# Designed miniproteins, single chains, continued (3), part 41

Each design is a single chain, and the fold is of that chain. pLDDT is the mean over its residues in the fold that is shown.

## One batch from the design tools (miniprotein)

Design m9411
Fold by ESMFold2-Fast:
Structure m9411 (fold): chain A 96 residues (1-96)
Amino acid sequence: KVEELVKKAEELMDRAIEAFEQGNWEEALRLMREAVDVLKKAASTKTPLAKIAAERFLGKLDIMIRRAEQAGNPEAVAELRRLRDEVEKILKEIDS
């Protein structure tokens, strides 16, 4: 069950990155929110697999924040930073 949740979260995040690269930042942010919601469900198990997924999400969000800044999209930057804060909180909950 945890493996399925992590896989779903990672697939949603990859789809979000693809949408962002296609210039559809609204769809990208929608998919990223869904990915974070699924990650939060996986993180409730407090498994190493969920922790690794959360750490990977932080790295991917950092890259997307830089890309949004370079594109001059302050709304996307603000939302991506909020999502990053949520993932950081998830990671802290896993670490207790």
Scores: mean pLDDT 85

Design m9412
Fold by ESMFold2-Fast:
Formats: sequence, C-alpha cells, structure tokens
Structure m9412 (fold): chain A 71 residues (1-71)
Amino acid sequence: MSKPTPRNLVEFLKVTADYDQDSRVKAIKFYFQQCKDADFPVTEQLKQECIQALKDAGLLDDDLETVIRTS
C-alpha cells in the first residue's frame, strides 16, 4: 500500500468542497484512522504537512486544524 500523502487529503477535500462541515471533519478522521489501521506512523510532521497543504489550498478552517492536531 502506498504512503498516505497530505496532497491526497487536500484533493479529496477540494472535490468535496460542497459537502457539509461534519462530513469534511469525518473524512479527516477517517483518513488518520486508515493510517493507524495500516500501521503508518501518524507523526507530528505528517500532521503539520496536512495542515500546511490544506492552508495552501485555502481549505483549512479552525475545526479542521483542531481535528488534525488532536488525531
């Protein structure tokens, strides 16, 4: 299985931009759960890269940042 990338999360949230906030939060939680289930390390670097990628794409808000930081 390929390494999960922050860009994959960004692309997903970009194409689901019309989805409600709860669905977007759930998608982020699901992404990190998939990483954990596959024994991929959810490092501080990965979390920071996800935050930065979403910020650069204009998709980051306070709720999404909190979900990433607390995952």
Scores: mean pLDDT 73

Design m9413
Fold by ESMFold2-Fast:
Structure m9413 (fold): chain A 95 residues (1-95)
Amino acid sequence: SFDKKLEELKQKALELGKENPELAPAMQAYADLLDKILEKREELERVGKEAGELAKSGDLKSTFEAFRRVADAQGELFDTYLKGKKEVDKLLKEV
């Protein structure tokens, strides 16, 4: 799965940081970013599944509220990526 590939990438980043101490802060920040992305992706999948199930129920109000939660989760995932990328880029420039 994609999430399993992100977890594998996280472990490789941490190993690279151990082998190259100058890169360790940047690799740790990247690993932390991947963890946060995985958490936000799990939440997005959870609310997306809920919205799909509610759409089949015919409860329009609950369905629209669930789609709003999906939009919020997508926004959180995007914001997490942008903030994490900025931190990694900053740390890499300090090497």
Scores: mean pLDDT 86

Design m9414
Fold by ESMFold2-Fast:
Structure m9414 (fold): chain A 74 residues (1-74)
Amino acid sequence: SETEQLLAEVRRDLEAVREEAEKNGWSRDEFLQRVAAVFKRHADKATPEQRIELARLVAEEVSRWLKEFAEREK
C-alpha cells in the first residue's frame, strides 16, 4: 500500500539520521532538527491518515533515542 511504502521510506531516512548521529556524535538538538526535516518532507505530501501513522512512527523512534541519550549522559 501507499502507506506501507511511505512508512518504509521514513524508516530508512530515520535509520540514516540515527546512524549519522551516532557516527558523528550529534547533539540532541542536531538530531531533532534532522528528524523534524524528515517528518516535514514526508508529511507535506501525505494524507491525513498517513500523517497520523508517520507521526506515531517518528514519536516512537525519537522517544527511544532520547531515552538512550539521557541514559548515556547521566
Scores: mean pLDDT 78

Design m9415
Fold by ESMFold2-Fast:
Order: sequence, then structure tokens, then C-alpha cells
Structure m9415 (fold): chain A 89 residues (1-89)
Amino acid sequence: SMEEILKKVKELVEKALEETHAAGFDPAVAQEAIRKLQKELLKLGVDPLKVFQIASAFRDILDKLRAGEITLEQAKERLIEEVEFVLKQ
């Protein structure tokens, strides 16, 4: 169902965000996390354009978190909102 896909996508993006944050925003770790995220989203049957949009939102939110403009909790919240917006289109 769409709800099960949405739940799995939310879990994947939160995990990628937490792993990148835990690694101190190391560029290699961030790039690998984004690559793995895109691969897993495609495996779940998410449309390639939507995968691109989610990855772009992830990068934007990660940049704001790294710059200290938002907290980790705010980053998770914003990322979940973006995922819901993209997948419900």
C-alpha cells in the first residue's frame, strides 16, 4: 500500500540523516548515505523523479543542519514533511 511505502521511506530517510549526522557530516559518508537512500527508494518502486526530489530535499536539509540553522529534530520533521509532500503528489 501507499501507507506502507510511505512508512518505509520515512524510516530510510531518518536513518540516512542520523548516520550522516553521527559521522560529523563527513562528505564521503554523506554521499554514500544519499546513494544508498536512492537505491533503496528505487527498490521500493518509488518513481525516479520522486527519488530525485527526496534526495534533493535531503541535501538541502542536511546543509541547514550542518550550518546550525536547524536542530536534528527539526531536520527529521522537515524531511518527513517533504517525503509526504513528494510521495502524495
Scores: mean pLDDT 85

Design m9416
Fold by ESMFold2-Fast:
Formats: structure tokens, sequence, C-alpha cells
Structure m9416 (fold): chain A 97 residues (1-97)
């Protein structure tokens, strides 16, 4: 599976709607950090305790090739106890590609 396909599947498994995934893909293609931040804010506004906002932000930086930023956000989600060990391992593998 390609990196993008694996990342999208992980977002879907965590209940992120297809409309948000498509908006994130467009933000990546346009290198639009402002659009990505607004998507994250919308997800946090719906559920501030949900891992969805962290997953969306990790996806954005991962697909941009900003691996260090993606790792930083993953570490924050881990510190907050928001992600399962299995999800953390998958994200680390995707970031290392």
Amino acid sequence: MELEEEAIELLKEHGIPDEYIERLKQAVENNDDVAAKEIVRELLKKDPTSPKAYLALIFYYLLKGEKEKARQILDEAVERGLLSPETVEKLRELIEK
C-alpha cells in the first residue's frame, strides 16, 4: 500500500469523515497551513478530547514530507494517552517512509 492510502485508511478507522480527508489532501497539495489549522480547529470544536484532530494534523505534515513535525505531534498525542500502541506503531512506520 502507498503511504497516502495507508494514512487515509487510518483516518477512516478513527471516524474522520471523507469530507475532512479530502480537505486535508487539498491543503497538502496547496501547502496551505492555514487551511490545515482551520480543519484541526473544526475537529477540536466538535470533540476536544478526540484523537481525530491530532490524527488529521499528523496526516497533513506526513503527506507534506515534514517528518519531524509529524513526529512532534505524534509525541504530543502519545503523552495525552489519545492513541493505542497499534496506532502509534502504524504512524511511526508511515513517518519513516
Scores: mean pLDDT 78

Design m9417
Fold by ESMFold2-Fast:
Structure m9417 (fold): chain A 93 residues (1-93)
Amino acid sequence: GDTEITVSADNIDDAAKKAVTIARKHGATKIIVSGGAGSTEKDLLTVKQTLEFYAELFGIEVELGEADAKEGEALVKVLKANSNDATFTVTVS
């Protein structure tokens, strides 16, 4: 079954860096970003752009979607994305 890992940090940048690290350790070549309850479109766009900044260094593609993680993919679900609090779940196959 899929492994789900909760990532929390005091800011979006640190949370995104942790999420990219998890995706990379599990061999993901693509990260799919989806919204959880309470996330806004602005939150999703900010998280996507921040993930792209870190993921680009490792050749990992980032896209918005609601698809489940497939082999070689990681799903980042945005639960919180505030200036002082960020929480994601990262699901890897």
Scores: mean pLDDT 82

Design m9418
Fold by ESMFold2-Fast:
Structure m9418 (fold): chain A 65 residues (1-65)
Amino acid sequence: MEAAKAAIEDYVALLEKRGALVSMEFEGNRIRITAKVTSQEDRRILATIEAIAAAGGLEVEVTEV
């Protein structure tokens, strides 16, 4: 779980650097991400975050704006 959280934080930082991150919030084992998805790469980063969360026993909720 700790390794999964760290990996998710790294990928969220990539979204932020790309200008695709609007907000992120941790609530226990749940992660809420609001993202402005404008490219295939942004979608791949979000899919990677979801895969890491699923493998790590975390719930992820993504809202696109």
Scores: mean pLDDT 81

Design m9419
Fold by ESMFold2-Fast:
Parts: C-alpha cells; sequence; structure tokens
Structure m9419 (fold): chain A 93 residues (1-93)
C-alpha cells in the first residue's frame, strides 16, 4: 500500500555532526525525534530518519531508524555524511 503524502527534511552533514556531538555529550539515550528537533527545530513525531555515515572500516553506510527509536551514539560525529528525515502520516494498518 502506498503512503499518499509525506514531508522530507534534509539535514546537512555539518548540522548533523554538531547534533551527534551534543547527544554524545549527554551520555544517555536520546530518541531520534528529539535529536531531529534539536538539529532542525522541526517537530516530527511519526516517520523515519536516514543517516549516511562512514563505518569503522571506512565503508559508507546508511542507518534507517524510526523516530520513536533511540539514536545510536556509537556513531562518530566526524564520520557523519548527511541526514534525511521523513515525516509519514500515522497509518493504522
Amino acid sequence: MAIESFRSIRISGEALRAGVEKVKALGKPVKVSDFVNEVTGEKIESGFAIIGYVDADGKERMLVVGLDGELDTSIDPERVLYGIVFEVPDVPA
């Protein structure tokens, strides 16, 4: 089934790296939705985020997480390339 409409927000690698550093400094779990609000100022409660990063082996990877999930703070801020957030309407089925 197709989702009829959703909004996307692009986050620059610079803004995303600054956000990841801030979250790591907290030393505690943070929801992806809270992270997005801190980085973009946008309130998105339903959807998912895509984070492009370089892993420990130097390979480009993509992390896809729901906005209700916890942010993986093991990601090195210097290895973050970009972020894209998708606001998806709450679909019950």
Scores: mean pLDDT 69

Design m9420
Fold by ESMFold2-Fast:
Structure m9420 (fold): chain A 65 residues (1-65)
Amino acid sequence: MSLEEQIKEAARLAAEGKIEEAGKILLDAMKKYGLSQAEVQKLAIETAGDNGLLASTGLTKLSLK
């Protein structure tokens, strides 16, 4: 999957309430593309709006646990 496809899939999962799964996809995107957490969050919001922001909360929760 491309970076955009991964972000869209994460946003879709977040919209379905699967916040942890969405966060895992964003974490994978960070590792594959060498992006920081802030850069992935910005791209997720720009690509998918509120659902992108919701997916980024899953990434934040994974980073804290």
Scores: mean pLDDT 81

Design m9421
Fold by ESMFold2-Fast:
Structure m9421 (fold): chain A 117 residues (1-117)
Amino acid sequence: DELEELVERIKALAKELGIDITLTDEEIANSPVLSEEEFERKIAMLRILLGVFGAEAYRKALEIAELLKRLYKLGERGARVASAILDKLIAALVPKAAEEIRRLMERGLEASEARRR
């Protein structure tokens, strides 16, 4: 089953990023199906969010994006599952990316203080 294989591959990549995207059948059934335009916008958002963590995380974002695009094209069920996974990934990544941006800002302030001394 290509749908199940794609979902397992996406879960494995997400786990390498420290994210659990385990979805229940009920969560999938209740998840809204994203339009093609909304899906592409959220795929772009996923790449931006993971890009905050550096080149390796960005490379994994490209792999996840490709697998999600393939999953979205596997009929109505594939589009629903891809939409649910993408929304769960973004919800998990937004607070993590905000924390990393704060760390980058703090390191910038420390470097500025060191240059004054």
Scores: mean pLDDT 83

Design m9422
Fold by ESMFold2-Fast:
Structure m9422 (fold): chain A 61 residues (1-61)
Amino acid sequence: SSIFESNKERIDRAFEAFSLPKEKREELYKLVEEKIKENEKNIKDDRDVGALIEEAIREVS
């Protein structure tokens, strides 16, 4: 999705900040993209995307 592509750098920064294993990077990308697609109509600002990224990180950790 366009929202996912626009936030790739943000996801990468979060991945590095939480010191996740490299093998979980693809899992994190997939999970964030799925959450964005499921919540697309409810995403109104950058805070909403940030919350979905944080949720995905908690789930892959």
Scores: mean pLDDT 81

Design m9423
Fold by ESMFold2-Fast:
Structure m9423 (fold): chain A 62 residues (1-62)
Amino acid sequence: GPTSWADQLLDYFLKHGNKSKLADFLRGLGFDDAEIAELVALQDDLEALRAAFRRAYDRKWG
């Protein structure tokens, strides 16, 4: 299926942004501290991070 807008945004950030700023990026999108902690824990597993981010984003704003 087509890549979601959220997936594309995360890919862009991980390619051009600093992974140490992932928490700041997620906070800017409106994620809370608990959601940020769960996503940041996955930062070294890109496929798991993308899947979790997509689910969290769609739950809040999809």
Scores: mean pLDDT 75

Design m9424
Fold by ESMFold2-Fast:
Structure m9424 (fold): chain A 63 residues (1-63)
Amino acid sequence: MREIRERAVAEETRRSTPEEQLAMGRFAVRAGDFGMARAAAEAASPEVSREIERLLEEAERRS
C-alpha cells in the first residue's frame, strides 16, 4: 500500500548527497512518517542511515 511511496523515497535518497539524505530522513521523522524514515535510512549511506535510525528510535520512545 505505502510501498510505492517508500520505494520512491528510497530511490531518491540513493541518488541524493549525504546531506540531502539526512535532510529527507529528518523530515520524515518530524512528519511522524516512520515508514518513510525507515525507507530513507535503508537507502542512505551507512553513516546517515545510523543517524536516521537513532532519530527514529528517539521519536518512537517519545510516543
Scores: mean pLDDT 75

Design m9425
Fold by ESMFold2-Fast:
Formats: sequence, C-alpha cells, structure tokens
Structure m9425 (fold): chain A 75 residues (1-75)
Amino acid sequence: EEKEKLIKELESLAQAARDLAERTGHPAFREVAEYAEKAIEEIKANPNLPLEQVKKRLDEIARRVDEALAAYEAA
C-alpha cells in the first residue's frame, strides 16, 4: 500500500510535468515528464524494488521539477 501511494505521487508529478510541457512548450518540463514516466515504468516492472529506492527516485524527480521551474522562470 505504501508503495502504491508513492507510485500515485510519481504519476501525479509526471502528469503535472507533462501538462506544463504541453502548455509552455519548454523542453525542461518535457525532459522531467519523460524521466518520471520512465521511472514509473521501471518501478512497475520491478515489484521487489525496495521502498527506499522508490523514495530516492521520487526525491530525484522532485529536484528535477524544481530545476525545470527555475529554468523556466529564468527564461
């Protein structure tokens, strides 16, 4: 159940990044969306992946979102 919650958070974050990519056309958001979507596929393909590794991927994606927002604001 905890893993399912983390996956839902990742899916929400990926959808938000995809939506921003479509609305803004900025490549930074598209890169984040693609990265998050790939991470979700890998997690779903590996049911034995430890929760700690899932959390690390969520943290990395969150950082990439922050970086994309900063890049967009600077542009």
Scores: mean pLDDT 81

Design m9426
Fold by ESMFold2-Fast:
Structure m9426 (fold): chain A 85 residues (1-85)
Amino acid sequence: GPFSEGFAELLKALKEAREVAEEASAISEEFGKKAEQLLKEGERLRDEALRKSAESPYLGGVKAREAARRIRERTEELRREVERS
């Protein structure tokens, strides 16, 4: 259904974020801090999508897709910073 599709996309984005966060954390303390912030934001957005799905599976799916997009954007920013260091 719409929630499961959106949530699967979010889980994929969170997995990619975790992989980039592990690479960033290996480079410096500053990148490690940015990695922690990315993962905390991911957890917050996941919890918000789950909470919304309890009210409406459709709205939960929308929130999950929005969360996936935001997490991908921030993961890409962190990856570019790591590649330039």
Scores: mean pLDDT 86

Design m9427
Fold by ESMFold2-Fast:
Structure m9427 (fold): chain A 79 residues (1-79)
Amino acid sequence: MFDLEAEINKLLSGLDSPDPEVRLKAVEELGKLAKELSPEQLAPFASLLRTFLRGLLTDPDPRVREAARETLEVIDEKV
């Protein structure tokens, strides 16, 4: 649990990067985690993840916007 929380917090920090490549990588890794985690493992983080990912739906980089949308859909389907 603590290792997972630490990894999620690290990735969330990447979403605030001025570098779009860093933001894109962070969203892609969150998407992978969301797919790999069970609904029970994902549920405690779902609200936090949705809050940050919704912010990225207006990101200037279209790749970041698309990755954020896809990751939100995965979370909404599981939780």
Scores: mean pLDDT 82

Design m9428
Fold by ESMFold2-Fast:
Structure m9428 (fold): chain A 87 residues (1-87)
Amino acid sequence: SIKEEILKIIEEGAKRAKELEPEHSELIDEFVKKAKEIIENEDDPEKILKEINKLASEISPQLSDKVRQVLLEMIHKIQDLVAKYKA
C-alpha cells in the first residue's frame, strides 16, 4: 500500500539521519513516532504528506544542514510517490 511505502521512506531516511548525527537520534525517533501516528490515522496521502512535511519543518531548526538535506530528500520521495498515486 502507499502507506507502507511512505513508512519505508521515513524509516530509511531516519536511519540515515541517525547514522550522520547520532546525537539527534532522540529527536529523529520522536519525528518517526509522530509520522507513524499520522500514517495510522489519515487515509488521504496528500494530507499525510502535508502533516509529515509540517513535522519536518518544526524540527528542522534543531538539525544540521546534512540532516536537513536527508529530511528534504525524504519529503521529495514522498511527494513523488503521492503524485504517482494521484495520477
Scores: mean pLDDT 86

Design m9429
Fold by ESMFold2-Fast:
Structure m9429 (fold): chain A 72 residues (1-72)
Amino acid sequence: LEAEIARLQEETARLAAELGEDSPEVREMLVRLAEALLRYAESQGRLEEVLASRFDDPESQALYDEAAERLE
């Protein structure tokens, strides 16, 4: 899962450089990255800790909320 997270981070950076950070493709990749991060946190027994800590900015919180809904 860590390798998948690293791959998604690299792909997100590549798409952001190519298409712009506000493109729908980058937005979709950010949601997929959040999904992978939530799955990783769950595997480490840290899911609730990570969800509680996502209060630093509204955009990041929205991404994690969307990812959590997709994982249901």
Scores: mean pLDDT 69

Design m9430
Fold by ESMFold2-Fast:
Structure m9430 (fold): chain A 101 residues (1-101)
Amino acid sequence: MMEEEAEEYIKKGEEYYKKKKYVEAAKEYLKAALKYIEAGDIEKAIEAAKKAGAALHEALLETGDEKYLEALKKIREAIEALEKGDVEKAKKYLEEALKLL
């Protein structure tokens, strides 16, 4: 259930990224990461969070908007938390990043 929803968000994110809609791509990838966490697929959650970071980096380069830098910092903290097994902390940072966008 959650993993199927996560795969759908990844597909939407990839479609937005190809259209250079980087903020929309990042939002979909962040939703995917949260769904992978709910499914217990931490490896795919990390992959989705990294895709969100890449998309926001492109948005930051195009706009210079500091909110994307803030969101990127939260995504980085979430990835570090997932790598350390702190799923609760990672979920909080991913939700905060999504709320900024």
Scores: mean pLDDT 86

Design m9431
Fold by ESMFold2-Fast:
Structure m9431 (fold): chain A 57 residues (1-57)
Amino acid sequence: GMNQFIQSVQSVKNASNSEAVKQNADTVLRRLTMQQAAEAAKNMRMRKVMFDKEAAE
């Protein structure tokens, strides 16, 4: 999923000796982490709804 892709980009950034590659990887990571934060918030809301429904039963 997105987490695996983020980890792959992070690994490329950490393994690279090029400042340009690190800068490009950092830009990609920032976009991905913002998208992941939004998805995590959505998942948290969904999990709460499912948990509340299960607890009500």
Scores: mean pLDDT 71

Design m9432
Fold by ESMFold2-Fast:
Structure m9432 (fold): chain A 89 residues (1-89)
Amino acid sequence: EKDEEIAREVAQKLLDGLKQTIEDYLKAYEALKAGDTSLVDELAKKYGISREDVILRAEAVYEAKKENPDASFGELLDRVERIYRKLKE
């Protein structure tokens, strides 16, 4: 039915958007490790958060992917949240 198809399309677009956000943070962390802070500054402006918060989020994404590269997207998000909380302490 059309309603199920629309719900699936909305869910897919949201998932694709979240995947892009994860990729943005990963790229920012890789650039930061190479001594380039420009992507961190861009994400801070784009999301309206502090530079320090962007760095913490980017590190959490990087470490989560490093721990389990084959993790499902949901498992990856759970691990990102746990690492982010530890880094914020």
Scores: mean pLDDT 77

Design m9433
Fold by ESMFold2-Fast:
Structure m9433 (fold): chain A 81 residues (1-81)
Amino acid sequence: DLEEKIEKILEEAMKEAGIESLSKSTRESLLAFAKKLAEQGLPEELIKQMITLVLEKIKKENLTINSVEELEKVYLEVVLE
């Protein structure tokens, strides 16, 4: 089940980033983003790495994320820029 795999990836990434809880909107945006990456054929290991980097930036800069579009912007800043 893709949903179960994505939930597990998010939980492991949160643990690596030292985040115990996320707002509902941030969690839902991260799950949607991770699912989108999986549907595009990215390996689970790479998805976990990408989500961990995004979570680390959210924690470091105390960011509020309410949409997948805002999350994609953070992702581009940490991975592609």
Scores: mean pLDDT 80

Design m9434
Fold by ESMFold2-Fast:
Structure m9434 (fold): chain A 56 residues (1-56)
Amino acid sequence: SSPLKGLKPEVIAQLVNKGYEGTYQAKVTYDEASGKFVGEGPGAEQAIKDAEFLAS
């Protein structure tokens, strides 16, 4: 299980963004309406996958 289990999805997105903004030029946000992580930038797909993994 992820060591971040129990954190809000929005917090997980912020942690991923802090790690990825300098490396992958990606930004991830949790979309409450769809219950999914969404992102933009060249590294967004990987950042979304990492956020989903940490949220699981």
Scores: mean pLDDT 74

Design m9435
Fold by ESMFold2-Fast:
Parts: sequence; structure tokens; C-alpha cells
Structure m9435 (fold): chain A 86 residues (1-86)
Amino acid sequence: MELLEEAERLYEEAIKKGTEALMKEEGLNEESARLYAEEVAEGILSGLVEPPTEEGKKVEEEIRKKGEEARRLREEALRRLEEELR
């Protein structure tokens, strides 16, 4: 239960970190940076990521690591729930 919420929080944190990085590296405003970070995170998790700019690579790497952690926790939480339910 809590693990699924934690996974979602990590995913949101990945988007937030990506947004902050985009604001610093690309000079985007918060709204535009957040939308781009969400698209990149969704693409990474779905396997449909378009190549970013060189500056976007740093953002993609941060989002990818946080998104992978969130996905791993989500999968582990689901696995544990299935194991307990049987």
C-alpha cells in the first residue's frame, strides 16, 4: 500500500527534479519545464523517448534514474501485494 504511494512520489520527484534542471539549463519557465519533464519521463517509462538536446541529456539522465527507481518500487509493491493475496 504505502510502497505504491512512495513509487508515485518518486515519479513526481523525478519530474520536479527534471523541471528544476530544465529551468537552470534551458532557462525555461516552471510551467514549460514541467511539461517537458513530464513528457520525457513518460517517454522513458514507455520506451518512446525522442533524443534530447545535449543540455536535455542531463535532465533525461536524472529523470531516468528517478523514474526507474519509481518503476522498480511500483513493480515490487505489486509483486508483494500479489504474493500476500495469493
Scores: mean pLDDT 62

Design m9436
Fold by ESMFold2-Fast:
Formats: sequence, C-alpha cells, structure tokens
Structure m9436 (fold): chain A 119 residues (1-119)
Amino acid sequence: PSKEELIEAIMKGFTYLMNYLAPNKSSISLQELLDAISERFPEFAEEINEHMSTVMNLLSEKLGGATSLSLDDIRAALESMSREELLQVAGHLMAVLSYMSLEGVPGADEVLEEMQKVL
C-alpha cells in the first residue's frame, strides 16, 4: 500500500474508535481513552490499554508531546511518520479493534477488515 492508503486506513480506525469511546468530543487525552476503555471493556482493559498507550505515545511524540489529540492532530502526526512507524500504529490499532470485535462492538469487525485489506 502507498503511504496515503495506510494513513487513510488508520484514520478510518481512529474515527471509528473516537466516535465509539468519546462521542461529542473534539479531542481526547490518553487518560480519557484509558478510562473509557476500562469502563466499556473491563475483561480486556489491560490488553487494549497497552496498545492504546503505545499508539498515543507514538502520535504525541510527533506533535511535540501533545497530551490531547483531535482527529486532525492524529492525521498530522501520521503524515510525519515513516512507513515503518505507520505499520506499527496500524498493528496496535488493529489489535484494539480485534478486542472490540470480540466484545461484540457493532462495526468493529468491518473496520478491522477494511484495514486488513490495505495492509
């Protein structure tokens, strides 16, 4: 896949995730994400939180240590990443979507399949 195709696949995953975990929020902090995950997915909270912490730290580093990220911030971070870094972000995000799909979250399996087709 092209870098642009990778970025669009990752952005679809983040758009889905933020709409599910933080509806009506324009930006989200790592702590807000971890709290939402722990509330909604108590069985897999540790596993999902490990993947999300890794992703948010990778994105935050590209944005000068920003502690709260909008979808526009996430896109800007991804555009500054190498293909290797994008694949790392995609892998962690796909792992999160896999746990959400296992928990029966509507649409998680479709978003995961779309990302898998690009990667």
Scores: mean pLDDT 85

Design m9437
Fold by ESMFold2-Fast:
Structure m9437 (fold): chain A 96 residues (1-96)
Amino acid sequence: SARLAEMLADAEPLFESAREFAEKYNKKELAEEFIRALRELIRATADASTPAERILELARRTLELLRELISIKEGKPASEWDEAIAEILAEVEAAL
């Protein structure tokens, strides 16, 4: 989806935030996994031959990692973001 590719085009602030998080909370491995998943999602979304199911799989993985990062940062259970993740995944599916 061209729209989803545009939404992911400026991911640098998210990469910077993940690196800063890694340093502050000593969670380099988790931040690295998130950065890798987000890069895979961006590349897959830019490739018109990527199946919709693969984009949804990568989006789910990226959002699950983001949920863990935000949970640690905010000191709240990851389940606080269950509804927000479901809503974003529904928007991703609608954009495909």
Scores: mean pLDDT 77

Design m9438
Fold by ESMFold2-Fast:
Structure m9438 (fold): chain A 74 residues (1-74)
Amino acid sequence: SLVEELEKRSKEMLKQSAQFLEDGDTGSFTSYSHGSGQLRELKKKALSGDDPDTILKNVKNIESLTKESIRLNK
């Protein structure tokens, strides 16, 4: 389901944020930590019956922006 997918993606982002912190990449840590939190908020909206297409567009935007921030940390 969309809810389970959001939970999975949120947890994976949180795991990646912890790895970035261990690697000394505090910028990517912050971005992935915040991205994980935003996906958890979208999971709450999915549980509330919000439009799945709107939620999926927001998921793609959050993931794109979170990953883009890594490319700027050099």
Scores: mean pLDDT 80

Design m9439
Fold by ESMFold2-Fast:
Structure m9439 (fold): chain A 84 residues (1-84)
Amino acid sequence: MEELIKKLEEAVKNGDVETFKELLEELKANTPYSAEADAAIELLDLLVALSELSDEEIRKLARELGMDEEGIERLLELVELLKK
């Protein structure tokens, strides 16, 4: 699990969205059940889904979820890394 998460971080840093998606599916298949693992997988799934959206759509969804502007900008920076 930890090695797989490190590979996910490397894929994000390299902007390799395809490798990131493949590693995410591998994480889902091999992650032992826990509340923390489920939350991490859901967050990663959300980030991948957001990478398919425009910046305007992401801002709209984040505002609907009650995020402040600083949180929205941080989210957009993270999603931008996945769009490469």
Scores: mean pLDDT 64

Design m9440
Fold by ESMFold2-Fast:
Structure m9440 (fold): chain A 55 residues (1-55)
Amino acid sequence: SAKVFEVTLVDGTVITITVYDDGTVVTEIRHGDEVSTITSTVENGVLKEEERREF
């Protein structure tokens, strides 16, 4: 399962945060036609982040 949180900023930017039961957090930032996704996972005590951008 996952928990989803959404925040819309005054400039129309939408931030969606999805927290998974395994501790993975996916943050999606959408503004107009631009989408940035940051995936954060902890592996062996080290924070690993993966960023993908679409425009």
Scores: mean pLDDT 76

Design m9441
Fold by ESMFold2-Fast:
Structure m9441 (fold): chain A 66 residues (1-66)
Amino acid sequence: GSAAEAAEAARRGAAGGDDNRGAAASHGMWILDSGNKEGARRAFEAGRAGADNAEAAERSQLGAYE
């Protein structure tokens, strides 16, 4: 599978601000598929809290320089 594609899709979802929960779910599924159960657990817990997606989207915009 393509880990890079999964990560990129999750970032685009979060940056779009339209389906941040979907981005967290995709990221969690990718981590689980790669065999990292601990990482997947953290991703799902963050999604439930709704904080990780907002933080990821904000960090994506922090590096925006013209």
Scores: mean pLDDT 53

Design m9442
Fold by ESMFold2-Fast:
Structure m9442 (fold): chain A 81 residues (1-81)
Amino acid sequence: SALREQVVAFLRELGEDLGLPEEVVEEIERIVRETQPDPADIAAARARILELVRRHADPATARALEQVVEDMTAGLLRAIA
């Protein structure tokens, strides 16, 4: 999906700009690519991404990335409704 690849590209650039480790960015890309377009899978992917961000980023960076992930998740849920 073109939208999926745009989400992957955006999150990669944001993660690199905010200094997330490359392994964490690659895992986020994998999670996004493996996610099925249903609410349960999207919610599970959101939870996994937020856990990775909280574990590997400082609190200020984690808060900024959490907001972006929440906004993207809400947009995806609206797109499939």
Scores: mean pLDDT 78

Design m9443
Fold by ESMFold2-Fast:
Structure m9443 (fold): chain A 68 residues (1-68)
Amino acid sequence: REEAVRELLALAEEVAATDPELAALLRKVGQAIADGDAEAAQRYGVRAALLDPALGRRVGELMRRAGL
């Protein structure tokens, strides 16, 4: 869980300068994972995937590894 949150925050930092909306969604997914809120994590993850399908796939994998 902590590893998935750290990876999501790192991805958010990487994209923050070019796509602040995507960065905000990645941070929200990380917070939802930290809170154990699978529904919120899925909702924000789907929105991130609509903006960037490659990062969306990565987010989905991180959620699965976090047990969500």
Scores: mean pLDDT 79

Design m9444
Fold by ESMFold2-Fast:
Structure m9444 (fold): chain A 76 residues (1-76)
Amino acid sequence: SMEELRKKAEELEKEIEKLLKEYKRAVDNNSPLEELQKIEERIILAMHEFTRLARELGWSDEEILEREKEIIEKAY
């Protein structure tokens, strides 16, 4: 249903924010590049899934990009 898709998109937004904060902490702590790469991969996969769901919800590409920007700004 559309409500289930919205809830899933909201959960992905929170997961992306969490992963971005995790990435920032790992950078600040001088974590190994291998660890940073693993977090980056998780971010990319979550963002791809968010884009897919947002398109299913009828969002425009501009709306998706603006929302992704807002998530990044909240994390940093």
Scores: mean pLDDT 89

Design m9445
Fold by ESMFold2-Fast:
Structure m9445 (fold): chain A 95 residues (1-95)
Amino acid sequence: MDRAEEIVRRAAEAASTLDLSPEEREIVRTLLEEVRAIATDPSRLDELSKFPGLKRLADELQRLIDAAEAGDDRGIQEAVRRYIATVRDLRRFAG
């Protein structure tokens, strides 16, 4: 398995242990696609970080990737929860 696929697999396994609503599961699906894209092309994090409102999402994506590479399931779970909270906050302030 390449690095990107291993990161996504580990993140998906850790996220599957969380008790999530249907909305939160859809957010996690988007999260896993972003993690795959960033693990393949790290410059994607730099692009997200250029926008102050998206920097929080970029920071949580970086934490998740770091935790997955370290084999830190708890760190992955915490990053997933923070990413969900950040997306929900952004949706609330955009409406």
Scores: mean pLDDT 80

